# Designed miniproteins, single chains, continued (2), part 82

Each design is a single chain, and the fold is of that chain. pLDDT is the mean over its residues in the fold that is shown.

## One batch from the design tools (miniprotein)

Design m7023
Fold by ESMFold2-Fast:
Structure m7023 (fold): chain A 64 residues (1-64)
Amino acid sequence: MKISKEELDDEVLYTLYLMQIALAKKAGDYEKAIEWAKRGIEQLTNPRFRKEMEEVLEELEKEL
């Protein structure tokens, strides 16, 4: 079975960026969390994951 790398990459990248954002938030580093969210938006091609990451970014910017 051949699975598209792009399909797997978006799901994996989204999860990894969310973990990095959560770690930065736990450390109180909201600037770093915002950087991770912006990178996620740039790297994600799936419109659903991009929209969710944009919502995370908006929430983080309110905390900064």
Scores: mean pLDDT 76

Design m7024
Fold by ESMFold2-Fast:
Structure m7024 (fold): chain A 56 residues (1-56)
Amino acid sequence: MDVIDREGVRLVVLEHVPPEVVEAAAREALKFYEENPDASEEEIRRVMRETAERLL
């Protein structure tokens, strides 16, 4: 993935998302990466976005 500036979680944070939601999304992404070290940036960003969307 060439576009690393298209983080849905960051866009959501700029629109009054609680820090707790951002932290939860980051933790889920980190856990996913630990379980899948070959995961692409796209897959990691997808996990973060889906987690943030679920919590909002």
Scores: mean pLDDT 65

Design m7025
Fold by ESMFold2-Fast:
Structure m7025 (fold): chain A 83 residues (1-83)
Amino acid sequence: SAAEKLEKLRKELEEAGKKLLEAIEKGDLEEALKELDKIAEILGEMITVKAEAEGKLEEKKEKLEKLKEVLEEDKKKVEEIVA
């Protein structure tokens, strides 16, 4: 079901978030950016699963574009923190 897929993705998101924080703490920029990309993928899948379950395909497109903008901003912030 959509709910089961979202629960699995939520757990994957928590794991990726922990790895991101560990990478930032260690000053590993390459690993931090890799984990940010993984977080964006998981969030994109969550948006897709929810939008498809609700029949809101236009909302899916808008939310994925916003996620892309947030990811670009977050990557810049991580580069500033780790540098």
Scores: mean pLDDT 82

Design m7026
Fold by ESMFold2-Fast:
Structure m7026 (fold): chain A 66 residues (1-66)
Amino acid sequence: PTVTVEGLTDPTSATAAALIGIGDGGEVEVSGTEKLTIVARGLSPEAAAAVREVGEAGGGTASISG
């Protein structure tokens, strides 16, 4: 799966989401300044769910595809 998290305002949650994606062997892109967007691709379903939960806890809106 691919997870997109938009509007992340908590840097700790953004870092945790990115590290989960990288640790699962996914490709992670981070963009933005005050509100961050994370796109994590090639995740397991378990890692995708974890990235979504952390991203939403950090103030983001998350979607999963694939």
Scores: mean pLDDT 81

Design m7027
Fold by ESMFold2-Fast:
Structure m7027 (fold): chain A 83 residues (1-83)
Amino acid sequence: MSPRERIAALTTAALINFMSDTPEGARAGVENARRALELAVEAGDREAVAELAEMLDLAAKEAKNPEVAAAAQAAAEEARAVL
């Protein structure tokens, strides 16, 4: 699996985890989002960082659980901070 493919897979996993709208899903979502961000920064893939931030913003907007929304928003802000 290439770095780009790994980043995409982790970003998708993070989104799915946040879409569970549970605290357990939010924890897994943050872990996968942080791993995706680490790999994207290491690869110098600013487009992947921007895509991650956008997907995390969407997850925060869609979340009905405020704990899940806050976790997704914080992860999106972490991604935007490195752009």
Scores: mean pLDDT 86

Design m7028
Fold by ESMFold2-Fast:
Structure m7028 (fold): chain A 64 residues (1-64)
Amino acid sequence: AEINLLRAKAFEKQGEEEFSKGNYIKAGDYYLLAGNLYEELNRYDEALNAYEKAVNAYEKAIEE
């Protein structure tokens, strides 16, 4: 659905903003929300990309 795709993109944007602020846990959480929405839309490449960004954000949180 169009609204769910817009929501997924909005969550990716929020994840990018939180990551740039150093809020890595929040960034990971937003990327997970985006990935879940992409998966529900059967957009698996976009879902995998979002999940990879979430993992990277959480790894950053553990390192710092």
Scores: mean pLDDT 85

Design m7029
Fold by ESMFold2-Fast:
Structure m7029 (fold): chain A 72 residues (1-72)
Amino acid sequence: MVDPELLEALRARLLELGFSEAQADAIVAELGRSGELSVTLAKEAARRLGLSDEQVEQVGRAVTALLAERAD
């Protein structure tokens, strides 16, 4: 089960990167449904939304950065 605070933090970062609210909400919903904050799942969600390769990579980097901040 993904921490709701982590999902909200990811949503905020995607909005800062210039993603629309609909795009950010769709990616966050997919990760919440999967029960895991996964770089692979986030990138796949972005690809399914028709986002560019560059935007898919930005999503992956945002998730990676968020996970790194939660490490020791």
Scores: mean pLDDT 81

Design m7030
Fold by ESMFold2-Fast:
Structure m7030 (fold): chain A 59 residues (1-59)
Amino acid sequence: LEQKARELIRKAEEAEKAGDYKSAAEHYRAAGRLYQQLGDTDKAVELYQKALAAEEKAA
């Protein structure tokens, strides 16, 4: 799960660089869910906040 979550964060960062904030938000949310499953609530919250920020840029 952790390796998959790190890959999703990388994809989110690449999407942000490309200006694809909608995809970035989706990848950050997916990574946040995986960290939640790992019990890392602080990291999950951080990722959900990044997803929300990306959503606002996409809108």
Scores: mean pLDDT 81

Design m7031
Fold by ESMFold2-Fast:
Structure m7031 (fold): chain A 79 residues (1-79)
Amino acid sequence: MEKLLEEMKKLEEKMEEALAAGDYAEAAKLAKEAAKKLEELAELIEKEEGNKELAELLKKAAKALKEQADALEAKAKAA
C-alpha cells in the first residue's frame, strides 16, 4: 500500500509538470497510470481492511481520472 501511494504521488507530480508545459498527451497518459494505481489501491483496501466504502470511493476517483484522461487526450489531438 505505502509503495503504491508513493508511486501515485510521483505520477501526480509528473502530471502537474506535463499540464504546466501544455503537454496534454503526456498528462493523459499519466492520468491513466494514476487511475490504474487507484484501482489497485481500492482492491487492496477491500481485501486487506474490508473497507468497501473507501474502496468504492477510490474506484469512483479512478473512473473520474480516466474520464479526465480521455478529455485531455481529445484536447491533445485537437491541437
Scores: mean pLDDT 79

Design m7032
Fold by ESMFold2-Fast:
Structure m7032 (fold): chain A 97 residues (1-97)
Amino acid sequence: MSPRTEAALLTATGLEAIAEEDEKLSELLKEGVKAFNAGDYEKAIEYFDKVIEEGNKAQQALALAVKAAALQKLGKYEEAEELLKKAEELGLRIPEV
């Protein structure tokens, strides 16, 4: 475990990077929700896909759930059900459920 000083620098940088990612992912979720509310479900799905790729488990679960809602609006019910199951597996726990 010999680059311990380099690991400490990476840890500090990693904490800042996580904070920046949370801000960007929160913005992507907001953009997706805005597109969904505007009826642009395909654009909403694009934003949610980015959150699924780069988010933590909670962000991925939320993005999967709202992507599933968009797919239902597009008539893709089977794909929506699969995404909802994945969101539940990731431990989707929204206070409003």
Scores: mean pLDDT 69

Design m7033
Fold by ESMFold2-Fast:
Structure m7033 (fold): chain A 63 residues (1-63)
Amino acid sequence: MEEVEKLKKEIEEGRKKYEEAQTLIADSAAHPETAVADNEANIKFLGEAYEAKQKADEIEKKL
């Protein structure tokens, strides 16, 4: 039972990170000035969010 709750939390966290990444992409498109300064940090965050989404998708398939 605790395993299912843990997996649900991982799915929720992964999806939240992906939503944050989508917001960051939209914000970067609206504010290209800040994209120049934060390019490396944005790239790292997008990569982490994408991996979190893939992990969440895998967990959801198993549930």
Scores: mean pLDDT 71

Design m7034
Fold by ESMFold2-Fast:
Structure m7034 (fold): chain A 68 residues (1-68)
Amino acid sequence: DVAERAARAAARTEEALRLVPQAIQDVLDGAERLAEIATDPADKAVFRAQAEAARRALEAVRREEERA
């Protein structure tokens, strides 16, 4: 299931990169580029999910910095 695979990839990306803003930005940029050039719809969906997870993780880190 592509949707289930994409959700798991997003969750792993969010957990792994939540505390490193520059690494999160690099993953976001990389995932967006891979989503653009991917030809397999399943891979494209996974890369888009990873980009969304990285974007959310970056937002979460920035919000945590504002609260600290």
Scores: mean pLDDT 78

Design m7035
Fold by ESMFold2-Fast:
Structure m7035 (fold): chain A 103 residues (1-103)
Amino acid sequence: MPVAVPALAPETHEAALAALRADPALAATLAEYYERAAEAVAAGDAAAALAELDKAVAAAAGNPAVRALAEAVKATVEALLAAGLSAVAAELLRQLAEMLRGM
């Protein structure tokens, strides 16, 4: 499923997806963190969700484009949670995890 992450330049987004297709182990790791973050959001535990997103950023540290994607996902989820849009945040994280598993 195509998922658009706000606040990324199209070139950075494309580079991140290309890097993740070339590194299925990293893509699987990010998918696991995003699924756990979605579960935490659904349980009402924003602190646990943000901790899983921080793990995703740390796992992506070796690739600047993937790190930028992981940071943008974290910022988007933080903004959605601050706006009370927890269901939207959880769905975004689930769709990202499914997309990454399909790589």
Scores: mean pLDDT 84

Design m7036
Fold by ESMFold2-Fast:
Structure m7036 (fold): chain A 61 residues (1-61)
Amino acid sequence: MVSPAEYAKTASVEELEFLLALLEKELEDAIRNNDPEEVIQKLREQLEEVRRRLEEAKAAA
């Protein structure tokens, strides 16, 4: 996948759940490692987009 946000637009519920878990882990790792605020903010934005897509996909099912 080229980006989490782009992938989320076409992903299945299972794929979105996997991506959500992956991004949550990456965010936790970034916070623990004191990564730059820009990196943390980007991960939070991607996580919110994937959550929104997952909610839409589950509502459609």
Scores: mean pLDDT 76

Design m7037
Fold by ESMFold2-Fast:
Structure m7037 (fold): chain A 60 residues (1-60)
Amino acid sequence: SEEEAIRRLVEELGLSEETAKKIVEMYKAGVSAEKIAEELGISVETARKAKYLIDLAELL
């Protein structure tokens, strides 16, 4: 679920709930990890790890 993805991003990456929600929304819109990292001021590595966690929680 989206809630599970947000929870994992907050717990495993130390992101705020607001930032985690934005990451989920941006990936749903097809935005790249590089663009998400630039817009949210996080590392590209963190953005890529976030995608992995989102896919694990909601997409196979």
Scores: mean pLDDT 83

Design m7038
Fold by ESMFold2-Fast:
Structure m7038 (fold): chain A 89 residues (1-89)
Amino acid sequence: MSKEELEDEVKLALARMILSILKNLPMSKEEAAELARLGLRILEELGKSKDEEIRKEAAELAREMAKVMEEYGAEEEAARLRELAERIE
């Protein structure tokens, strides 16, 4: 495993963890939006990966995070996540 491969795997794991936290832990809209912004930064980097499978996973995670943000009423973060998913694909 190269450093780049390890970095992508760690970022994927972090993005999955963020989505899990957003779905399963009770939090305020402001707290959820802040966590989603962290997820957005990680997913943007994953979207630049040369690995098609990593990009596909990043797009799926972005769509799921967008759905959760819509449920919180975090419209700006939801829109950014939807745009990112579309851009990666």
Scores: mean pLDDT 83

Design m7039
Fold by ESMFold2-Fast:
Structure m7039 (fold): chain A 75 residues (1-75)
Amino acid sequence: SMREELIRKAEEAVRELDEEAQRALDEGNYKKALELAIEAAERAIEALKEDPELKKQAEKVLEGLKLKLKKLEEE
């Protein structure tokens, strides 16, 4: 289905960033992990642009990650 293809494209687009984020997390670098997760979410939004519902869900994830980063920077 078109939805399954878009999800696969999003997963492929973020694969390297997800791996880098996991390494940053394992190293205790939470700020870098969040920054990489934000970049991954932005790439996923671009990959999912043809499905408005999936794009909206990805945008909500991005906003949540940005809020977490902002909170970390305010502490």
Scores: mean pLDDT 84

Design m7040
Fold by ESMFold2-Fast:
Structure m7040 (fold): chain A 74 residues (1-74)
Amino acid sequence: SKKAEVLARIEAILADLRALRAESADPAGLATAVASVETLLNHVRNTDLSDEELDQVLAEVEAIAAAARARHAA
């Protein structure tokens, strides 16, 4: 299902962000990104979302991850 695919993608992104945070010299800088993605993952798990809403949540998660990775690279 689309929900299962979106959940798998968000879980993969969250795992990547947690790994990045664990190896970071400034883990606090990544803490907000991790917390935001965890909140969105729980929202998808606990809410019956439409396909459009699932796409919007995934886009938000990907935007958060992109910003966090850019900050880590700097």
Scores: mean pLDDT 83

Design m7041
Fold by ESMFold2-Fast:
Structure m7041 (fold): chain A 67 residues (1-67)
Amino acid sequence: IEKLTEEIYKIATEELRKSKEVDKESVNLAVTKAANELLKKGASPEEVSLAVKAALPKIKKEAEKLK
């Protein structure tokens, strides 16, 4: 799950860096996209849910830095 958490973080922060504006909506969209990419790779919904919960504080902190 630690590896999955890092993948969520990487995908979500990469999407945030592409966004012109970094706000709550951009964070939600980036996290959703990261979760969907892992589901496409065959990760279980339960593992993805736990990884998102673990990665969310780090993603929010990174979003604050990008403002």
Scores: mean pLDDT 76

Design m7042
Fold by ESMFold2-Fast:
Structure m7042 (fold): chain A 57 residues (1-57)
Amino acid sequence: MEAVATAPVPKTGPDELALRPGERVEVLEELPDGRWLVRGADGRTGLVPRSYLRLVS
């Protein structure tokens, strides 16, 4: 499942992934706290708040 960042995502912790607006990621897992585990095009993985992402279909 693919998603795109709708706003700049800051890296606020070691488990989080910073994204630029328009950056595409693969959604690996949805967490119950409202964050998604994602993988970037370069293979980086990390947590991103769901509110910053839009699913691509």
Scores: mean pLDDT 80

Design m7043
Fold by ESMFold2-Fast:
Structure m7043 (fold): chain A 64 residues (1-64)
Amino acid sequence: TERLREAARRAREEGDGAGAAAASADAMKNQHVEGALEGVRAAREAGDEVAAASGERSMKKQGI
């Protein structure tokens, strides 16, 4: 239903940092990249295209 989809979207947005933190210790060095990707995806889903574009630019600066 619409509410469940909204709850999922909100959980994704709120879980941006929590999701990255749940990564294994071996993936800690990659949390930087995963966090940036999740941030861009969350911003895009929230309809903030400007924030998504800025996030992509930041990822490029990080070397991806």
Scores: mean pLDDT 54

Design m7044
Fold by ESMFold2-Fast:
Structure m7044 (fold): chain A 57 residues (1-57)
Amino acid sequence: VEELIERIAEQYRAMGFSDETVEEVVRRMKEAAKKHEGAPPEVVREAMLEAATLPVE
């Protein structure tokens, strides 16, 4: 779960997004994971990926 957050954050940094944008994405992913505590790993992963699909520049 935490590995997914780190990978997405690194991808966004590599694309040249600002630190603010990366931190916002990470925060949303963490909130999605909290809301799905105890759910199967696939459900948690899907919720986190949905949170990460912000239209950011």
Scores: mean pLDDT 73

Design m7045
Fold by ESMFold2-Fast:
Structure m7045 (fold): chain A 77 residues (1-77)
Amino acid sequence: SMMKKEEAKKYAEKGKEYLKKGLKALKEGDYEKAIEYAEKAIEYYEKALELDPDYLEAGINLGMARILLGVAKLLSK
């Protein structure tokens, strides 16, 4: 439905905001913040895909957020 697709876009926008913050934190060496923001980005993109499973951009960005989380966790050790 149009309402579900609109709601999915709002969740994806929040996911993108956190993904950008997480990448910035990773670049600055703040691995704890990078982990926190990556986890929030994952949650929002997963909600977007629940509402619109065909949302390609959300799927791609979810993949990027998962990679960010893995890298940040690795570097935090």
Scores: mean pLDDT 91

Design m7046
Fold by ESMFold2-Fast:
Structure m7046 (fold): chain A 67 residues (1-67)
Amino acid sequence: EELKELFKEYLKLQREIEENADTDPEKASELARKLLEIQDKINSLRSKYTPEQIEKIRKEAEEELAK
């Protein structure tokens, strides 16, 4: 649950950074800092799961975000 929500937030931030890179570099920089914080949270939780579970959760997050 928590890991899947973090993957969704990561993907949303990545997209927003790309959208703002040329038009609002300051906003892109702030979003990049938030992305690093989310990456740290994901990395701390990775040790709790197997590689197969992480891959499944990541795919579920991508599918739910695409909808």
Scores: mean pLDDT 79

Design m7047
Fold by ESMFold2-Fast:
Structure m7047 (fold): chain A 86 residues (1-86)
Amino acid sequence: MKIIVVLKGGSVGQRLLAIGGGVEAALHGAKLSSRVEGDTLTITVEDASEKGKEAVFRAAEGLKKGGAKVTIEEEGDTTTITLEKP
């Protein structure tokens, strides 16, 4: 499946946490791409394994604990997780 993580208005720490989760997902057979534009970080994870999915969701949970608002949207085989600064 495909997972897209969008972090809006994140701090350096929040961006590093999101990148770490994406890297872990890639190491478990997922294809990773990331883009930073100003305060917005977008991470796309394709062909995520079970462990890769857990890594991405764990990173999202960490960002939520850091004060981000979390929105999850599913369309077909794509899950989009949007994280915004409160």
Scores: mean pLDDT 72

Design m7048
Fold by ESMFold2-Fast:
Structure m7048 (fold): chain A 100 residues (1-100)
Amino acid sequence: MLAPLSPEVQAKIDEARKLIDEANKLVDKAIEAYNNGDFETASKYIEEAKKKIEQALKVIDEARRLADTLSPEERLAADFEVGLLEMQVAIIKKEIEKIK
């Protein structure tokens, strides 16, 4: 079986995915706090989720740049994985809009 990405690019994509998962968990906690009338706690979780999303987007940019230095095929594979992550970020941003 062939790995579609180099270990270095895959590590950055995995880091971005972890940050997105952490942001999603923070949004879930914000929704719970909001439903309980704790708007101050909800706002803090939303702020932390936004910071995790910002970090994920930076790591995504790093993954793309690294892949581009390796090969066109690596860049294409990285762009596919990144596209999936950017879609997850868009969903999280929509959930944040529903709470505020």
Scores: mean pLDDT 83

Design m7049
Fold by ESMFold2-Fast:
Structure m7049 (fold): chain A 63 residues (1-63)
Amino acid sequence: TEAEELLKEAQELIKKAEEYVKKGNFKEAIRLLSEAQELVRKSKISQEEKQALFDRIREILLE
């Protein structure tokens, strides 16, 4: 479904952002996480699934 494709793209962006955080490139990581948040918002998945992804994004930014 379209929602599944948006989720897959968001997860790939989160994965790339984690790599940038490990490299110390926080500006690029924040940019990728912002794009992932938009995709999650547009995905029309359950609120529980959205919260889980937002929590993961927050944990990456917290580090």
Scores: mean pLDDT 77

Design m7050
Fold by ESMFold2-Fast:
Structure m7050 (fold): chain A 100 residues (1-100)
Amino acid sequence: EVEELREKIRELVEPEVYEMIERILELRLNGASVEDYVKLAEEFGLEEAAEKIRKAKSPEEALLILEEELAKRYKGDTELALSYMFRILALEKPVGKRKE
């Protein structure tokens, strides 16, 4: 399922946007810091997003802020591709919080 979603993203967006999505997935899977998400946002010209992410209290909050800013900026096929990215994030770490 994850590979099928990655293929759909590749079909929907330009290579630069696909690269951004893959970098976000890699950061999440590798336990990235808030600073790593800030750098990614800056690399892709998301200066307002980078400023908001810098204020995040955790990597999880940083990712949520990034997702919100991307959803505001991109529409159409790119918005659909972002929805597939969110699905991959859910599948590869299906529970971001665990019941204690």
Scores: mean pLDDT 76

Design m7051
Fold by ESMFold2-Fast:
Structure m7051 (fold): chain A 88 residues (1-88)
Amino acid sequence: EEERRVEIEARVYDAYVNKDSEALINALKELGLITDEEAQELKDKSVREIIDYAAEKEGIDGYTLMLRMLAAKVEVEIRREQAARAAA
């Protein structure tokens, strides 16, 4: 569960950095931070507005939410590097 959650959180960070609103909405739905109905309302919004909406539901600001997602991205990248070194 935690490993899967961290992977999805890393995808939220990637979608935000790539300005991919559809991928961001889909990842946030998988995390349970937004519903299918909320996703329909957010589909024409910027990645910043989407993150701010999800953060408000968690009772935090968008920057705090993105820092959590960045931490998950860093964890995923460290795991990938360690796996690659072990396989080499």
Scores: mean pLDDT 82

Design m7052
Fold by ESMFold2-Fast:
Structure m7052 (fold): chain A 76 residues (1-76)
Amino acid sequence: ATALIEEALRLMAEGGEARKAGDYETAIRHLEEAARLALQAGNRSLVEEVLRELEKLATYGGEAARRALERVRQLA
């Protein structure tokens, strides 16, 4: 569904901005929600893009970000 993809892309952009601002908790929440919407839409390419953003975040966000990355990997 186009609406799910559009919302996932918006959340990815907002997650990226939160990461740049050092708000890793908000970045994690936005990226996990983006992954959920991408999975619901059946868009594997978008799920892979969200996983790449979570991998970047895992470098900075410590254990919480690494757990979020692992949760999304298990669903993908």
Scores: mean pLDDT 82

Design m7053
Fold by ESMFold2-Fast:
Structure m7053 (fold): chain A 89 residues (1-89)
Amino acid sequence: MEEYEAKLEERRKFYEEQMKKLEELLKAGEISEEEYELAKKIGEGEVAKFELALAEEAGIELEEEKKKELEKKIEEGEKALKEQREKEA
């Protein structure tokens, strides 16, 4: 459980650092608000995927409400990723 919490916290810190960089790009006018929001949803979905996979690997039983919350974030992240890919096509 301690290893689970440490790995999850490290992933969340990485995501937070990436969001700070994107916020700087948004303020500089190098990305749009829409691009920032898509990147945020994608990142939240990736963190949620990591949390679910890490819990399964560690044999940790997540509460059903927590699992549903993570699954929702994953779904929103996948929708945002598809939208981002369609804009690049």
Scores: mean pLDDT 80

Design m7054
Fold by ESMFold2-Fast:
Formats: structure tokens, sequence, C-alpha cells
Structure m7054 (fold): chain A 82 residues (1-82)
């Protein structure tokens, strides 16, 4: 299997929370990887999304080009460490 990848673009913390709910509803068997493009205004919502994806066994890749890039990367690292 080539694996199924989901790409999410997050502009607000609210959209990040919505993406987390969507991931919970879709289930594990739908995706092997989630790619998250996150804007600075959405970074505050990223920890919950990252936690849910990691708990679901989904590989998480985050891309951020803004001032909060290090915060976004840390959210994913902390989710993997928990």
Amino acid sequence: SMGKTLTINLKTAESARGAARMLENLGLEKFEKVIVNVEDSAVEGLPELARLAVEAGIEVHVYSTGKKRDEALRAVEEARAA
C-alpha cells in the first residue's frame, strides 16, 4: 500500500480544533500520515491536534514559516514524547 496522506491548512486555533475533531471521526485506518501547514495564528490549537494524531498512530509532519515555527515544531515533539 502506498499509504494515505491528509494535508491540512490551519489559519486559526479554531480551525486546528476542528481538524482534531475531524481526525477523531475519520479513524485510524483512513490515514498513515498527516501534513499540517500551520500559520502563526493557528499554532495555539496545534498541541491538541498533534496529540490526537499521535495517539491515533498517525505520523505527523508540521510545516510553519512564521515567527511561531519553533513553537509549532515543539508541539509535535511534545505530543510524541507523551
Scores: mean pLDDT 76

Design m7055
Fold by ESMFold2-Fast:
Structure m7055 (fold): chain A 68 residues (1-68)
Amino acid sequence: MTPTPEEILEETRERLRSLGVPESWVDAVVHQLRGIIEANPDWTPEELIELAERMVRQVVALLEERAR
């Protein structure tokens, strides 16, 4: 199955929520990812998924820094 841009955004949202990320941060990440998808229509779903995973990791790291 080839995931759609909407599906990638939805999976990213679910992943962030499962990791305990606040809804405001989830919204910010999904908004940024949507903008990148719209700016790069030639990118493959695999590249978008990799980017989404990197963004999730960065947000989790920032939250851990905040929880310090």
Scores: mean pLDDT 79

Design m7056
Fold by ESMFold2-Fast:
Structure m7056 (fold): chain A 75 residues (1-75)
Amino acid sequence: SETRAKLFKEGAEIAKAQGDEATAHVLYGKAYELRGDFKAAAEHYEKAAEIYEKQGDDELAEKLRKKAEEMREKA
């Protein structure tokens, strides 16, 4: 749904304004995925994974890297 993509993008802008860059990238990834822009979705999921890995959340980082790879395969 375009409405869902818009809501995720708005959520990403809010997260970014609050300094939560990792959450912002996850929400941008979801918005682009819903719009079928799989290349942009993959880039955002990969950026989120890098941030979570640096924060020590290796499990979440791995899940996001797998999601990014899934998006690249659809692009």
Scores: mean pLDDT 87

Design m7057
Fold by ESMFold2-Fast:
Order: C-alpha cells, then sequence, then structure tokens
Structure m7057 (fold): chain A 62 residues (1-62)
C-alpha cells in the first residue's frame, strides 16, 4: 500500500540517490528502506529518490 506524505521541512539532497524537498511538498512513499530512510516520489515532478524519515510529516493512504 502506497502512502501520501507531506514534507514537514526543507531538505537538500546530499547524494545523487537523494531527493531535494521543500516544506509542504507532497510525496508518495514507495518503500521504507530502514528506520531512517524512505524511497519517495515527488508528485509535482515525478522525481524519485530517498529522503530521511525525519523530513516526512503525516502520511495517509492514497
Amino acid sequence: MKLLAVTSKDYTAKTPDELTLKKGDRVLITKRLDEKWYEVEKLSTGEKGIVPASVLGAAGPV
């Protein structure tokens, strides 16, 4: 089941595998990698990447 989350704070990608997000960006959580990282898709651009769990806010089903 995919979850839609709203980014709670700005995040700048540190590596090519990571995704840059702004507070309020809507992302689709595609996979939980571990305790600290999620694979997400940014809905506005379709870009995919990994982000820290700490930058994601409330999540709900799509």
Scores: mean pLDDT 78

Design m7058
Fold by ESMFold2-Fast:
Structure m7058 (fold): chain A 62 residues (1-62)
Amino acid sequence: STRERIIRAAAALLRENPDLSKVTLRRIAEAAGVSVATLYSHFPDKHALLEAVAAALAAEAA
């Protein structure tokens, strides 16, 4: 799904750069192959996206 592609792209970028302030929604959308508008339709803000990414990373670590 598009949501899963966005989460995977965000997780990969955050692994490359642990400074979350350096990872923008625009860069995540580009890496996921979606428009910024499409990303916003799934995640209203960066906080919502980071919550989803944190959950995915926690599942991988467990």
Scores: mean pLDDT 77

Design m7059
Fold by ESMFold2-Fast:
Structure m7059 (fold): chain A 79 residues (1-79)
Amino acid sequence: SELERRLRELERRYRELAALANEGDEAALEEAIALRLEGAKLKAEAEFDEKEKEEFEKKLEEELKKLEELRAEAERAAA
């Protein structure tokens, strides 16, 4: 489906950016977060009812928190 194709493309790009972010690329980290949000939004809008959207958004918030912790750790290492 078009949704599956789009989600696969976003995930592939996310993996590339996540690898760069893990090497300390702050710009790549910001882009990876943006792509994760876009993919989650597309999935929720197309496939989920309101309750499923809420549960998905909660899981997304947990994932974003992990990325934010990685960013904070990189900033502490730079200080």
Scores: mean pLDDT 72

Design m7060
Fold by ESMFold2-Fast:
Structure m7060 (fold): chain A 56 residues (1-56)
Amino acid sequence: GPTTAEEGREAAEAAQRVLLSLGRPELAEQVYRQAMEAADAGDAAAAGAYSTSGGG
């Protein structure tokens, strides 16, 4: 859903910023990629749930 995806993106950016501050850009990229992948999967699941209810 929008809240979960938004939190994921915001958390990913925050984590990326922290890791960059610690001098770990590889970890920052990894965390960002995982968060984006999770958000994308969650968005697809939410879209599927919305399509389940057919007005017949």
Scores: mean pLDDT 70

